# Designs tried in a protein design run: designed miniproteins, single chains, continued (4). Part 24

Each design is a single chain, and the fold is of that chain. pLDDT is the mean over its residues in the fold that is shown.

## One batch from the design tools (miniprotein)

Design m12856
Fold by ESMFold2-Fast:
Structure m12856 (fold): chain A 65 residues (1-65)
Amino acid sequence: MSLSGEELRELLVDYVEREGPVTTEEARAFLLEKGVEEPQARAAVAELRRLFGETLTAEDVRAAF
């Protein structure tokens, strides 16, 4: 499925808050598990990696979206 930026943010914030800081690869795998389309998951994770590097906090995700 395709998500809005707000839906993507809420999904990732909830995930990161539950699991603690996550890698960009863990975030990508999580989005795919939730049924997010692969091109959208890759694009979102690539942008997060560009802005914040390989490890994401909940605050990083909130700032991105």
Scores: mean pLDDT 81

Design m12857
Fold by ESMFold2-Fast:
Structure m12857 (fold): chain A 74 residues (1-74)
Amino acid sequence: SDFEAEVLEALGLIYIGIANLDEKRGNLKSAAESYRKAAEVFRKAAEVSTDPELGERMRKNAEEAEKKAKELEG
């Protein structure tokens, strides 16, 4: 399932990229939605990971994405 975790990591990073682009364009609602989607995907990656280091990275990425979403929502 580490392969599934890696695929989910890639998807989460794509959502982060979309969120960053929207944030820079001033589309704060869309950016927050993409950060929330990234957090959900990173949490799923952590759940399916059997590698402790990968799981920890994914949990950290999820927390950072959630924090960014909350910052943009006020």
Scores: mean pLDDT 87

Design m12858
Fold by ESMFold2-Fast:
Structure m12858 (fold): chain A 68 residues (1-68)
Amino acid sequence: SEVEKEVDKALDFEIEYYKRRGQTELAEELKKNRDEILKLAKEFYEKGLTPKQAAARAITLLRVKIKK
């Protein structure tokens, strides 16, 4: 699906970004939560967000949850 493609693209970009900044634990945790991010992104897409917006919001929510 378009949502899955945008999730994988955005997630790969964020994982590489955090690895380059030495935040390896955050990068690995985001990678482990790929399926949960995809579930959230699909839910946001069904509620009217674009695939790109849905993917970005899902990743942001999981990132905030991980950092607390």
Scores: mean pLDDT 83

Design m12859
Fold by ESMFold2-Fast:
Structure m12859 (fold): chain A 59 residues (1-59)
Amino acid sequence: SAADKEALKKVEEMVKDLPEDIKQEVLDTAERGLRMGISPEEVIKNAKFAAESLLKLKA
């Protein structure tokens, strides 16, 4: 849907400057969430949390 595409674009913008491994993991998780019927808003929220958590683990 258009909303799903917009959510993925927002996630891509949010993680664009992150390390490639973190970026790929967050994007893959967001795409899976949308396929499972999680709302676009919740997917964006979850992606932000995942990116922050993965960055802390890598640091």
Scores: mean pLDDT 81

Design m12860
Fold by ESMFold2-Fast:
Structure m12860 (fold): chain A 72 residues (1-72)
Amino acid sequence: MAAEEKEKKEKIREKFEKDYEQLLKELVEKGDYETALEGLEYGAKVAEKAGLEEFAEKLREEIKKIKEELEK
């Protein structure tokens, strides 16, 4: 039983990471930095709650990069 739930969690994790990275790429390419920043902050919180610490950290680094652009 637990094995099936674990496999579903891994697939959800991979899809979440892939779809989120793709969405962020589109927003950044359009220059929608404010929307990308809000999405990154929410995504980092969700990833942290889901136990995806490494991914959450990567999202936080993207947040810092976008904030530097917005603060200029």
Scores: mean pLDDT 72

Design m12861
Fold by ESMFold2-Fast:
Structure m12861 (fold): chain A 60 residues (1-60)
Amino acid sequence: HHMEELRRRIRENQRKMASKLTVEELKKLGYDEELAEALQKNKVTSPEDFAKIVKEIKEK
């Protein structure tokens, strides 16, 4: 699992942006298009929620 890397990356980038991100901004930060769309659809801005969604997508 790469959740540790994802969480660190999200936390660091969120610190820089300090706001709600659009799909375009999430892709700019290096997130996959699928993940960026899922985050925007669910209005997810916290690293915990993002990691949970990523895990669910990977497992399902």
Scores: mean pLDDT 61

Design m12862
Fold by ESMFold2-Fast:
Formats: C-alpha cells, structure tokens, sequence
Structure m12862 (fold): chain A 70 residues (1-70)
C-alpha cells in the first residue's frame, strides 16, 4: 500500500470516528462540525489528486484536532 493510500484510509477513519461521536450531539453542533469536516475532506481530495503528501498530512492533523473538539 502506498503512503498516499495509507493517508486516505487514515482520513476516512477519522471522518467515521467524527460521525459516530456527533450522533449524540445537539443538531446545531452536528451541522457545524459536519460543515468543517466537509471543507477539510474537499481540501484532502485536492491534495490526494495532486499527490501532495505534505498537504494530506496537514489536513489529517486538522481532522484530528476537529475530532478532539467534539
């Protein structure tokens, strides 16, 4: 498995963990965090298609921070 594929799986896992954590949160908080996650996922996909490993790693760190804020 390439480093790019490993990073993609890590990002998907973080998004799944975020969605599970948000299930029992108030609707307003769910909407706010889902919007932020969607923006980060869009940025990740652009980096993925451009093979920008540095940017992918930066987005993963931002996703981890977002998950900790829930």
Amino acid sequence: MSEIEKLAKEAEKLLEELNEKLKNQPFEKQQEFKKKAAELWGKFLEAYYNKDVKEMKEVIEELKKLLEEV
Scores: mean pLDDT 84

Design m12863
Fold by ESMFold2-Fast:
Structure m12863 (fold): chain A 90 residues (1-90)
Amino acid sequence: MAAEVEELIKKGEELLKKADEYAKKSGEYLHEGNYEKALEYAKKALELVKKARDLYEKASSTPEARKKAEDLKKAAERLEEQIKKLEELV
């Protein structure tokens, strides 16, 4: 059980690192005025944040993992809001 929870957390961290990379690329394309690419990478980041949240929810036997899942829910909501704004610019 402890080893299983640790593996879920590590997978979640890996997904979040990749999500952060995609979010950074989205911001770079937005700065360049490439709204289509900014939207594409924002959507990719959101998908990974949602997957990471699911993994932390499965690891929710720890208080830290529960808090992280809650923080990621809010992060996903903010990304969804940004995506809606970008869709209006495309």
Scores: mean pLDDT 85

Design m12864
Fold by ESMFold2-Fast:
Structure m12864 (fold): chain A 100 residues (1-100)
Amino acid sequence: MPPSKVFKFPPIKATIAGKEVTIHVTVLVSPDGRMLVFLDIYDSEGNLIARVVLLFDADNNLVGESLILHQPLSEEEKEEIRRFATELGTKLARELAAKL
């Protein structure tokens, strides 16, 4: 099969749960148009807090979501990270799909 295409976005600065974070977004596009979006969330000191992984089908529908914690987080912080990352990842996946 042809190899998956890899797209890396410039780092995105955001505030989540009152904390400044930097988000590194990587998108893998499979030959059939499915997308796997990795959002790596770093704190202001450069430590990885969490990874959010989003799976989109060939029609750009979100079909899978995973949150991987690298630091202890409150339930409120987890929910804010999940919501923010899902909204951002969906926006970037759709923007990328429109340019392909």
Scores: mean pLDDT 84

Design m12865
Fold by ESMFold2-Fast:
Structure m12865 (fold): chain A 72 residues (1-72)
Amino acid sequence: SSFNDFDVDGDGVISAKELKEFLHSRGLKFSEQQIQNIIKGGHKNGNGEINKEEWEEFMSNETLLPKILQGE
């Protein structure tokens, strides 16, 4: 699943650092502000992390990010 691709450390959450490093490794040059906005939009606990449930909810929304992350 997409979450498993971003859960680089296998800890069950995606941090802003992991998301940024993953997106940059895929050639997606998102700014820190853009990464922070993604994290804030996806999490409900406010600690700068996205768990699998929050990620799946985020991906179910019709946003620009799902299209980019699924690879055009």
Scores: mean pLDDT 59

Design m12866
Fold by ESMFold2-Fast:
Structure m12866 (fold): chain A 62 residues (1-62)
Amino acid sequence: MPDEKEVRLALAIMKGAVAEKAGDYETAAQYYEEASNIAREMGLDDLAEQFEKKAEEARKKA
């Protein structure tokens, strides 16, 4: 079974993408930042950096 962190990461990514598509860049940035933090907790530093950049891009569009 996927562990709780994997499920939380997937949900944060999905919610961020949905918010971004809706033009809700503030909400998208929050979820991408959450995804980055969860990825970092899992030792996935490259993935965490990718989502941190997505959060920064979303914040610039907000």
Scores: mean pLDDT 83

Design m12867
Fold by ESMFold2-Fast:
Structure m12867 (fold): chain A 98 residues (1-98)
Amino acid sequence: SMEEIEEGLAILRIASLAIRYVEAVEAGDKEAAEKYLEELVELARRTPAEVVARGLYVAAVLAELAGNKELAEALRRAAEAAEAGDFERMEEILRESI
C-alpha cells in the first residue's frame, strides 16, 4: 500500500541520518556528528516511535557489519528509547558517543 511505502521511506530516512552520524563519530568530526544528531532528533519528533526505532535498528546492523560494535550497541539502546517514545533519552544515548 502507499502507507507501507511511506513507512519504508521514513525508516530509510532515519537510518540514513543515523549512519551519517556514525560516520561522523568514527571520523572524529564532532561538529558533523552534532549536526546529524540534531537532524535525526528533529525528524524523530515528527515520526511514529515504531518507525524511528526500526530505522535505528537498521543503522545498528550496518554499524555492526562495519565493525563498530560500540556505536551499534548505542544505536540499539537509542532504538529502545525511541520505541518507548523517549526521544530525549534517545538523544542522550547518541550524544554520549560524540
Scores: mean pLDDT 88

Design m12868
Fold by ESMFold2-Fast:
Structure m12868 (fold): chain A 74 residues (1-74)
Amino acid sequence: MEETRKRLEEILKELEKIDPEMASVLRQALDAVEAGNLREAIEYVGRFAELARKSKNPKARELGLEAIDLISEL
């Protein structure tokens, strides 16, 4: 779990440099997970997944899909 959270933080920092909008949505998803707001977590994760799949930046898309897989482990 700690390693999963550390990797998510690394992904978030990388996304802030290449796709700030995607990074903002990921921050909101992680905040909702930490707060135990299941409905909000599902909505933000869904929005983040859509942004990741539609991204024109291959690195942002790759990092986004990795983050989704990691969130499912939380």
Scores: mean pLDDT 82

Design m12869
Fold by ESMFold2-Fast:
Structure m12869 (fold): chain A 75 residues (1-75)
Amino acid sequence: VEEYRQKAVQYKAEADANIAAGDLQGALENYRKAVEYFKKAIEEAKKLGKTDEVERFQAELDELNARIAELEAKL
């Protein structure tokens, strides 16, 4: 769970840096990778019965999906 979460957070940070640099395509790619890792974190948290972690990761996933939609509209 933690390993997948750390990967998701890392890709999200890279995407934020890409936006700051004007690399919207790079940002999209890294946000999509962050989404994949949050999905994996949610699956593992569900297996462990960690309901609080599932809710936390789902909220992060929903925010990332909204940012991806915004970026896709700009490209």
Scores: mean pLDDT 81

Design m12870
Fold by ESMFold2-Fast:
Structure m12870 (fold): chain A 54 residues (1-54)
Amino acid sequence: MLTEEERKEGVEEARKIVELARDPSKATEAQRLADEFGERYGDRVAELVVEALK
């Protein structure tokens, strides 16, 4: 399980990716970051995204 600090960092990264994904001109960059995020956090991606979206 993630530490409190790691979770906080992951939530910030998830928010950044979500914001980029809302801008069609940033779609390619958002997809690349999302792929890296998925590789880094694996099964915790859903948890971090839920916290980022509230």
Scores: mean pLDDT 76

Design m12871
Fold by ESMFold2-Fast:
Structure m12871 (fold): chain A 88 residues (1-88)
Amino acid sequence: MAREIAELLRRRAEEVERVAEAAEEAGAKEAAELLREAARLLREAARAAEAGDFERAAELAAEAERLAKEAYSLLSEEQKEKVKKLLE
């Protein structure tokens, strides 16, 4: 279970990093920075999960989700559409 949770968190970090790259290409540099920080926290959460510290992993994952929501709120409608197309 710990390995599976850590693998899921690392996979999510990779997905968030791809979204950050798309956001940067869309001109949303502040959103991209928040998404990169979210990816970093997800990788930290994966390490915590591997160590069996599921409380810390959950806290870090929750903070990553908060940053991702903040980043999404910074995107204009045009930037959201461009990000979706870049991720196809």
Scores: mean pLDDT 85

Design m12872
Fold by ESMFold2-Fast:
Structure m12872 (fold): chain A 64 residues (1-64)
Amino acid sequence: SLEERIEKLREEIEELEELIEEIEEEIAKEKDPKKKARLEAAKAVLLAGKSFLEELIKRLEEEK
């Protein structure tokens, strides 16, 4: 059902938020600028994925 799809997407967002928190902790501890830049790039990808899923949920909620 539509509600089941939305719930699954919300679970995926929660998993992404957990990964983002882990990377933020690694960024805070990293002193090497090149390694820090790589971690920041990884965080940006995860944030983009989260935004995509949030927009998808909004669209699905508007169409029911």
Scores: mean pLDDT 85

Design m12873
Fold by ESMFold2-Fast:
Order: sequence, then C-alpha cells, then structure tokens
Structure m12873 (fold): chain A 64 residues (1-64)
Amino acid sequence: MLRELADAYVEEGERYEKQKKYGEAAVAFNRAADLYRLAGDEQSAEEARKKAEEAREKAEEAKK
C-alpha cells in the first residue's frame, strides 16, 4: 500500500514537471520519498529525494 501510494506521487511529480510546475513536482517527489522510506524501500526513497531536489532547483531558477 505505501509503495503503491509512493508510486502515485512519483507519477504526480512527473506530470507537474511536464507542466513546468517544478515547485509542485518537488512536493510530490518529497511525499513519495517519505512513503518509500516508511515502506523500507531505501533505493526508491533516495531516487525520489533526488528528483525532488532537482525539481526544487528548477523552481528556484524559474523565480530568478
């Protein structure tokens, strides 16, 4: 259940990235990372965290 929910948040983040809504994408990826971590999936949690950080950086550049 937690892993399936985390996968859904990854998909949500990817959809926001396609819309160039990087702030919303970062939030979705961070939620996915937290859920993967709770599920004990450290590899997927790390990947989601990296996607969140990349999205956050793009959001900051868009505000520059």
Scores: mean pLDDT 82

Design m12874
Fold by ESMFold2-Fast:
Structure m12874 (fold): chain A 92 residues (1-92)
Amino acid sequence: NPHLEAGNAAFDAGRYDEALAHYEKALEEDPDNIDAYINLGFVYGMLGKTDEAKEYFDKARELAEKSPYARVYLTIIDNVRQLVETMLGEKI
């Protein structure tokens, strides 16, 4: 997905607003893109947007549980969520 790749490049460069825009476009093309939901949750977490971070991680988890790759995705989601919780100093 070219928008997911562009979002990742923007994120790596610290351009979080651009990363969000690209990940949102990735979801417009594929509403079930688990990677885009995880990345949106992480970026919103980095920006201190706790409610948005929680919503995106919860959606990623819901989709992951229905996936043939559930164990891999759930592990990634839990690890990324825990990293955000550590940065925020609170559970989401």
Scores: mean pLDDT 87

Design m12875
Fold by ESMFold2-Fast:
Structure m12875 (fold): chain A 64 residues (1-64)
Amino acid sequence: SAVEELTKLTLVDRELAEKLVAAGYTSVEQVAEAEPRSLVEALGDAISEEEARLIIENARRYLE
């Protein structure tokens, strides 16, 4: 499922993965293309902008 794929990313637990899917981020590729601020807003300030950058960087590396 999309939730289980997203939990493979650093700092993303099941709760954060479910919030990402609810916000329209249904794949690692969509997370990799996201902007840090947009990811923070999608998660309702559950993470910092620094943590969002780490998640996005990890998603980009996961796709290589």
Scores: mean pLDDT 82

Design m12876
Fold by ESMFold2-Fast:
Structure m12876 (fold): chain A 65 residues (1-65)
Amino acid sequence: SMDEKLLKEVIEKARELAEKELKELEAKDELDMSRESLEVSIEQGVKMLEVAVKSVVEAREELKK
């Protein structure tokens, strides 16, 4: 499905952009918490978004029946 693939690509792009932003904030010494803690939070957030995206796609298929 195009929607599922597009959403997964958006999530991956968001991960890349978050990592870039994290590096810039670290370079400016503007991190509110350790880089390691922020990286863990980003990874957890991305995993939750992946679950949410998959659930929405599956719900759409379920309702189409």
Scores: mean pLDDT 71

Design m12877
Fold by ESMFold2-Fast:
Structure m12877 (fold): chain A 81 residues (1-81)
Amino acid sequence: SEEEKLVEEAKKLIEEAKKLLEENPSLRGTPLDERILDIIKKLEELIKKYEEEGKLSEQEMAELRALITQLRHMIEAVKGR
């Protein structure tokens, strides 16, 4: 399903973001680090809901897509420094 694909994409993106933060220790405690960690937390909460309930609401799906887009942009910002 589209939900399963988005959840898988979010999981891969979270792992990439965590690796980038580990590889860039100078970012620790910066506003960018805080924003990335906040997005990861929100994505993990949506993933947990999907895994527990087997579905997400239309509003939760929209939030998932928005958070995925935001995290991708932040990952690219870190890489383009």
Scores: mean pLDDT 86

Design m12878
Fold by ESMFold2-Fast:
Structure m12878 (fold): chain A 63 residues (1-63)
Amino acid sequence: MSKEEIDREAQLTLLIIKGVLAEKAGDFEEAAKYYRQAAELARSMGLTDEAEVFEKKAEELEK
């Protein structure tokens, strides 16, 4: 795989971790931001189903 693909996968993982940590801390607004960033990155990588999951998660956290 290319270095760019590996870097994007690592960034996606970090965004998900940040989102989960923010959610567990009760920072739902911050968590939603990280999940939205993860969804956008996943879409750029062609991971449409994963992107949809992250978008729905962010939407739920904004309720």
Scores: mean pLDDT 81

Design m12879
Fold by ESMFold2-Fast:
Structure m12879 (fold): chain A 55 residues (1-55)
Amino acid sequence: GSSELAVSLFNRGVLLLGEEKYDEAVNAFNQALELDPSNVEAAEYLAAAKKKQAE
């Protein structure tokens, strides 16, 4: 369901951040937040990924 997909996208974003794939991580976290806007961790990781993307 959408909740399971949101968790999967969040986990993918975390893995992509670890791989320094910042553009892909931002996209994954944005999709996770679209499905579950209450995920505070996804919002925090998105901010971190965007900061790295801008460096």
Scores: mean pLDDT 85

Design m12880
Fold by ESMFold2-Fast:
Structure m12880 (fold): chain A 93 residues (1-93)
Amino acid sequence: EEKAKKIAEEARERYGKELAETHPDFLVDLVERAAKMGPNAANNAAKTVIAAARHGVLTPEQARRVLELIEKARDKIDPQVADETIAALRAVL
């Protein structure tokens, strides 16, 4: 599960904008599930969120929900990655 999630996130980073546009709630579910699967999954989910936020595909509502989930999983995410993800999400809000 954790490995499968990581592989899926890596693949989505190559198509980040396109995948985020086709799955409006995908990133919320991705982050929520990844936080339960461990640090590698959580870090990859955070990096996918940064890409989606920078491509402007997140609504303010989605950004707020993802921000709450990232804050709750902050201890499982590399501090620099967490900070960059939070900054990118706050730029959408």
Scores: mean pLDDT 70

Design m12881
Fold by ESMFold2-Fast:
Structure m12881 (fold): chain A 55 residues (1-55)
Amino acid sequence: AERVVEELRRSAEKFREEGKEEAAEKLLQLADDVAAGRLSPREAMERAWEIALEA
């Protein structure tokens, strides 16, 4: 879980640097949901891929 949270936050930072603010915010939300135990790491990664493809 901790590793996935770090990966999601790192990806969000990169998207923000590229000017993709909406995608970055969605990735940060996923990281928070995983950290809070509301979302599984697997589900978060699946949603992260969808966000990245739309960005």
Scores: mean pLDDT 80

Design m12882
Fold by ESMFold2-Fast:
Structure m12882 (fold): chain A 69 residues (1-69)
Amino acid sequence: SFTKEAVEKLIEEIKKKGYKPLSAEELTTLALELAEVPEEYIEGARRGDGEKATEGVRFVARRLREEAE
């Protein structure tokens, strides 16, 4: 769907560009919140846990693949 594809692209773009004034970490956290990932990944991203943030992104990608088309 548009929303899920937009979230995955947004996460990729956030990590590449790092929109100001928000940090890439802050924007990644917002993207994970929009994607409604499990809270543990959102809280991990908020505290700067790059491993948890990456797991959250992988969670979104997996969910998007399951609902492809």
Scores: mean pLDDT 69

Design m12883
Fold by ESMFold2-Fast:
Structure m12883 (fold): chain A 120 residues (1-120)
Amino acid sequence: MRAEALAAIRELLERALEALRAGDTEAAEAHVRRALALVGEARRAGALSELEANAIQTALAAALSHLRAGDREGAAESLELALRAVEAAEAGDEEEVRRALREANERLRELDDAGRLVSP
């Protein structure tokens, strides 16, 4: 279960990055949404720890926000961060998972702050 869940999440993230590099933002968003759903399922099944699920989900939320804003570079960086979190989880590197979560939270905060700044 756990190894299969992480492999499936990784595959979806790789597909999302390839879609972004090809300029297909709609396909990239679809893959991100599927990855988010799969992380949620894996978390509920106990296949991912709360820390691992939070790190991946937060990075994916940042990626989705960047995609909706038309920021393809920010989306790619956030997807690469999600992939780092998956790789850290596969390696059992809890400190690297925590580092990815901190970076993802910072990116999501920056996006939230930008969304509140509506010029008159």
Scores: mean pLDDT 84

Design m12884
Fold by ESMFold2-Fast:
Structure m12884 (fold): chain A 86 residues (1-86)
Amino acid sequence: SSEEKLKKARELIEEAQRLIDRAMDPTLSPEERRRLVQEAKEKALEAMKLLDEADGISPEEKRRLAVQVTAVLLDAIGVELELEME
């Protein structure tokens, strides 16, 4: 159902936000930080897919959640860029 998809999307966004927050810890190994970023990206993309598949969501609510997914993906790019810098 669309309600179940919306609930799952919110849960995935919250999980992705926790993972990306942890990935920002510079005391973690580069390997651990890359793993956390990859998991956060996978959850964020799954959430976006569920939002796209869900019917009956208000355009405003869908936009708000899509912004949260985009923020996670931008943070992930930032961590990846940091890890590639000397």
Scores: mean pLDDT 86

Design m12885
Fold by ESMFold2-Fast:
Structure m12885 (fold): chain A 57 residues (1-57)
Amino acid sequence: SSESREILAQLEAARRQGASVEELTELMRKILEKLDGFIASEQAFEEAIRKLVEEIG
């Protein structure tokens, strides 16, 4: 979806500017928490962000 693409673009931009895994995890959590009916696992988010950081960095 366009929303998912926008979220990924924001995370990639933040990572290129030197954001840590913890900062990216918090950013993703805040974005997803604004979606009605979404319940997030911190471990799953941390793993997803870690993979993104490894691919970009």
Scores: mean pLDDT 68

Design m12886
Fold by ESMFold2-Fast:
Order: C-alpha cells, then structure tokens, then sequence
Structure m12886 (fold): chain A 61 residues (1-61)
C-alpha cells in the first residue's frame, strides 16, 4: 500500500539521519496527534510512523 511504502521511506530517513525526528514530532502535534504518538515517531517506532503517514494521507483526501 502507499501507506506502507511511505512509512518505510520515513523510517529509513530517520535511521540514516536524512529526516529530523524533532521536526516530524512537531508536525504530528501540529496535525492534532497525541504527545505519546509524537514521541514514538521521534523514537522511530514503525507503528507510530505508519499512523503518522496514514493520518497525512487521510488529510489530503
């Protein structure tokens, strides 16, 4: 799925230092996601990253 592919790209970017974890967490909070989810995204949690990507895709539909 698009969500799965996009989540994998984000996960790799975090692991390789191409994506700023604090920036992703701040964006998640700005989109109305919980502080717990934002912290999990910053920590590179695959489920939290998937939820973030799914939320972004839902907002663009």
Amino acid sequence: SLVERAARVVQRGLEEGDIDPAGLAARALALGMSEETARAIAAGDPEAIRAFVAHLLALTQ
Scores: mean pLDDT 82

Design m12887
Fold by ESMFold2-Fast:
Order: C-alpha cells, then sequence, then structure tokens
Structure m12887 (fold): chain A 88 residues (1-88)
C-alpha cells in the first residue's frame, strides 16, 4: 500500500541521516558557517520530531507520512550541505 511504502521510505531516510547528523552536531568547528548549519539541522529535526509525535499519538495517514518524508528529505539536504562545509 502507499502508506506502507511511505513508512518504509521515511524509516530508510531517517536511518541514513542519523550518523551524518551526529557527525555535524558533535563537530568542534566553531566557524559561523558550521554554527549556522547546526542551527538549521536542529530546527528541521524539531519539525521531524513534532510530526513523528503526531503520527505516533494519532492515526497514520498517507498525508502525514508524505509530510514526514518531505521533512526528512529536507533534513538530509541540510545535513549533506553541512558535511561539505566541514570537509572544506
Amino acid sequence: SKLEELKKEAFELYGKNLPKIKKVITSKDKSPEVLKAKEKILEKAKEVDALLKEINEGEETVEALEKLKEKLEELGKIVDEALKILEK
């Protein structure tokens, strides 16, 4: 079903991003560019956490899972950009 497909995709995106997020957040680089990247990651992670809470406490809908997937894809892009900054 579309719901099961979205759930699987969201889970896979979450798992792929976790080690990358940890690498950025635990970085000791205090440059303004890295600090700004950390803020963006934390803000987007807060949005993801809010959606996960809504889905876990409410009914799993296709719309809610599509929104979760979109936020996880946005988080992944922010994290990948932050990693490029750290490797410069």
Scores: mean pLDDT 82

Design m12888
Fold by ESMFold2-Fast:
Structure m12888 (fold): chain A 70 residues (1-70)
Amino acid sequence: MSEEELNREIAEALLDMLAAIGSLLIKRGADPEEVKKEVTERARKIAKKAGLPEPEVSVEDGKVTIKLPE
């Protein structure tokens, strides 16, 4: 596995964890708009450090989803 592939896999894992944390916070009564803003800021930083395109953050039915554009 190349260092480039490893960095991408680590970034994708961090984004998955961030989405899970955001979803958990909303389930615990956090404001979905505040969670979306915080998650979006953190996701952008993770993607930028890994050389990935800007991720899309959505919140549906209290679940946070982070996707890299295709």
Scores: mean pLDDT 80

Design m12889
Fold by ESMFold2-Fast:
Structure m12889 (fold): chain A 87 residues (1-87)
Amino acid sequence: DYITEGIKAYNSGDYEKAIELFEKAIKENPNDIVALKLLADVYWDMGDYEKAAEYYRKIAEVYEKLGIPQAAESYRTLAEEFEKKAK
């Protein structure tokens, strides 16, 4: 599946391919927390703090919809820290 293939690309340092595969996973399931987290992690490793923050914020929104406010708050805080790094 796209997640398994994307993780293999990510672990081999092929960030471009990892992003493509995780984006395909999100296209199939926009609330896929695993795919969203992996995309955020790839952008973080690339030094793209603005994109990393964007995906951590999306994860927070999904957790809020799932009724898990503690996880949502943790990802909101993480997004805010990355937004500060992007400035």
Scores: mean pLDDT 86

Design m12890
Fold by ESMFold2-Fast:
Parts: C-alpha cells; structure tokens; sequence
Structure m12890 (fold): chain A 73 residues (1-73)
C-alpha cells in the first residue's frame, strides 16, 4: 500500500464516518484516488470532514483535512 493511500485511510478514520452516506463518501474518495482522480478524492474527503465538524468534532475534522492535504500534494 502506498503512503498516500494510508494517509487517506487515516483521514477517513479521523473523520469517524457514522452514517451510510458518510461511509459511501469514504468509499467514493478511496475509489477516486485509486482511479487517479485526486480532485474528486479531495472533494469527498473534505465533505466527510465537514460532516465530522457538524457533529462538533472539530479536532477530527481538522486532522482529516491535514491528512488529505499531505496525501494529495
């Protein structure tokens, strides 16, 4: 597994997906990354981080955004 892929998996864990929609966003992000569509992967992961922030998990959201930026440089 590439380090970039591992960082994206860590971003998903930091966002702590709870709902079916959030799990689908995580799957779409990973699939987009595997297809080389880094822009879509970033969009899905940032949307997932936004859901974490909406739940009051600001720390998880910030960590997820940081990991996304590191993975998709």
Amino acid sequence: MSEQRRLLEEAVRAAKPRTEEELQLAQKAISAFDDGDFEKAKEYLLKLAERAEERGDTEGAEKARRLVEEALK
Scores: mean pLDDT 82

Design m12891
Fold by ESMFold2-Fast:
Structure m12891 (fold): chain A 66 residues (1-66)
Amino acid sequence: LSEKLQLEVELAMEVMAATIAEKQGDYESAAKHYRKAAELAEKAGDKETAELLRKKAEEAEEKAKE
């Protein structure tokens, strides 16, 4: 796989893990996975997706503090 395809696959896996954690109410794990997904999106050159994922991570972090 090319570097870009590897990043896209890893990003998809991290987003999936984050959404599963959110569904189960595990916001701490969801935030961690969203942060990693955002870093992978930035590496892949997708700044829009990276910003969206960073916002999701911040929202999950705030919910985890409740």
Scores: mean pLDDT 83

Design m12892
Fold by ESMFold2-Fast:
Structure m12892 (fold): chain A 81 residues (1-81)
Amino acid sequence: MEKLREEGLKLAEEGQKYFDQGKLEEAAKKYEEAAKLLFKADPNSPVGYAALGEAYRLQGKFEKAEEYFKLAAELARKQGL
């Protein structure tokens, strides 16, 4: 299960790199892939919900993105972050 989490985090890093390059569609796809792996490792992954939020934000679905970011923050607080 550690490998799924590590791979998910790497995909989120790739998403950030594509975003920094202005490649918004590629960034969104990487964040979606990251979320899938992170949720396979932990169904309540705060980073998984944050990645899903970023994917929706990059697609212009701001309301849905905000919901996922709030959920990510709440779950992160429960995990001591």
Scores: mean pLDDT 84

Design m12893
Fold by ESMFold2-Fast:
Structure m12893 (fold): chain A 71 residues (1-71)
Amino acid sequence: SSMREEAIRSLEAALESLRQGNVAAALSGLKDALKLAPEAAEEIERAIESLRQGDVEEAIRHVERAIEKLK
């Protein structure tokens, strides 16, 4: 699969992890996506920073924007 397709899958998995309250799994998926899709790096880094600040809702919005940018 292309790196972009793998990044989308990692971001979709991270989004589901956030919805389930699994921040650790979400962070792992976001870091994987960051390596695979530098074109979405700003939104992925924003999501990671939001999670560091405890803002899960804002992190979800940034993950959704990253997915949109890659599709």
Scores: mean pLDDT 88

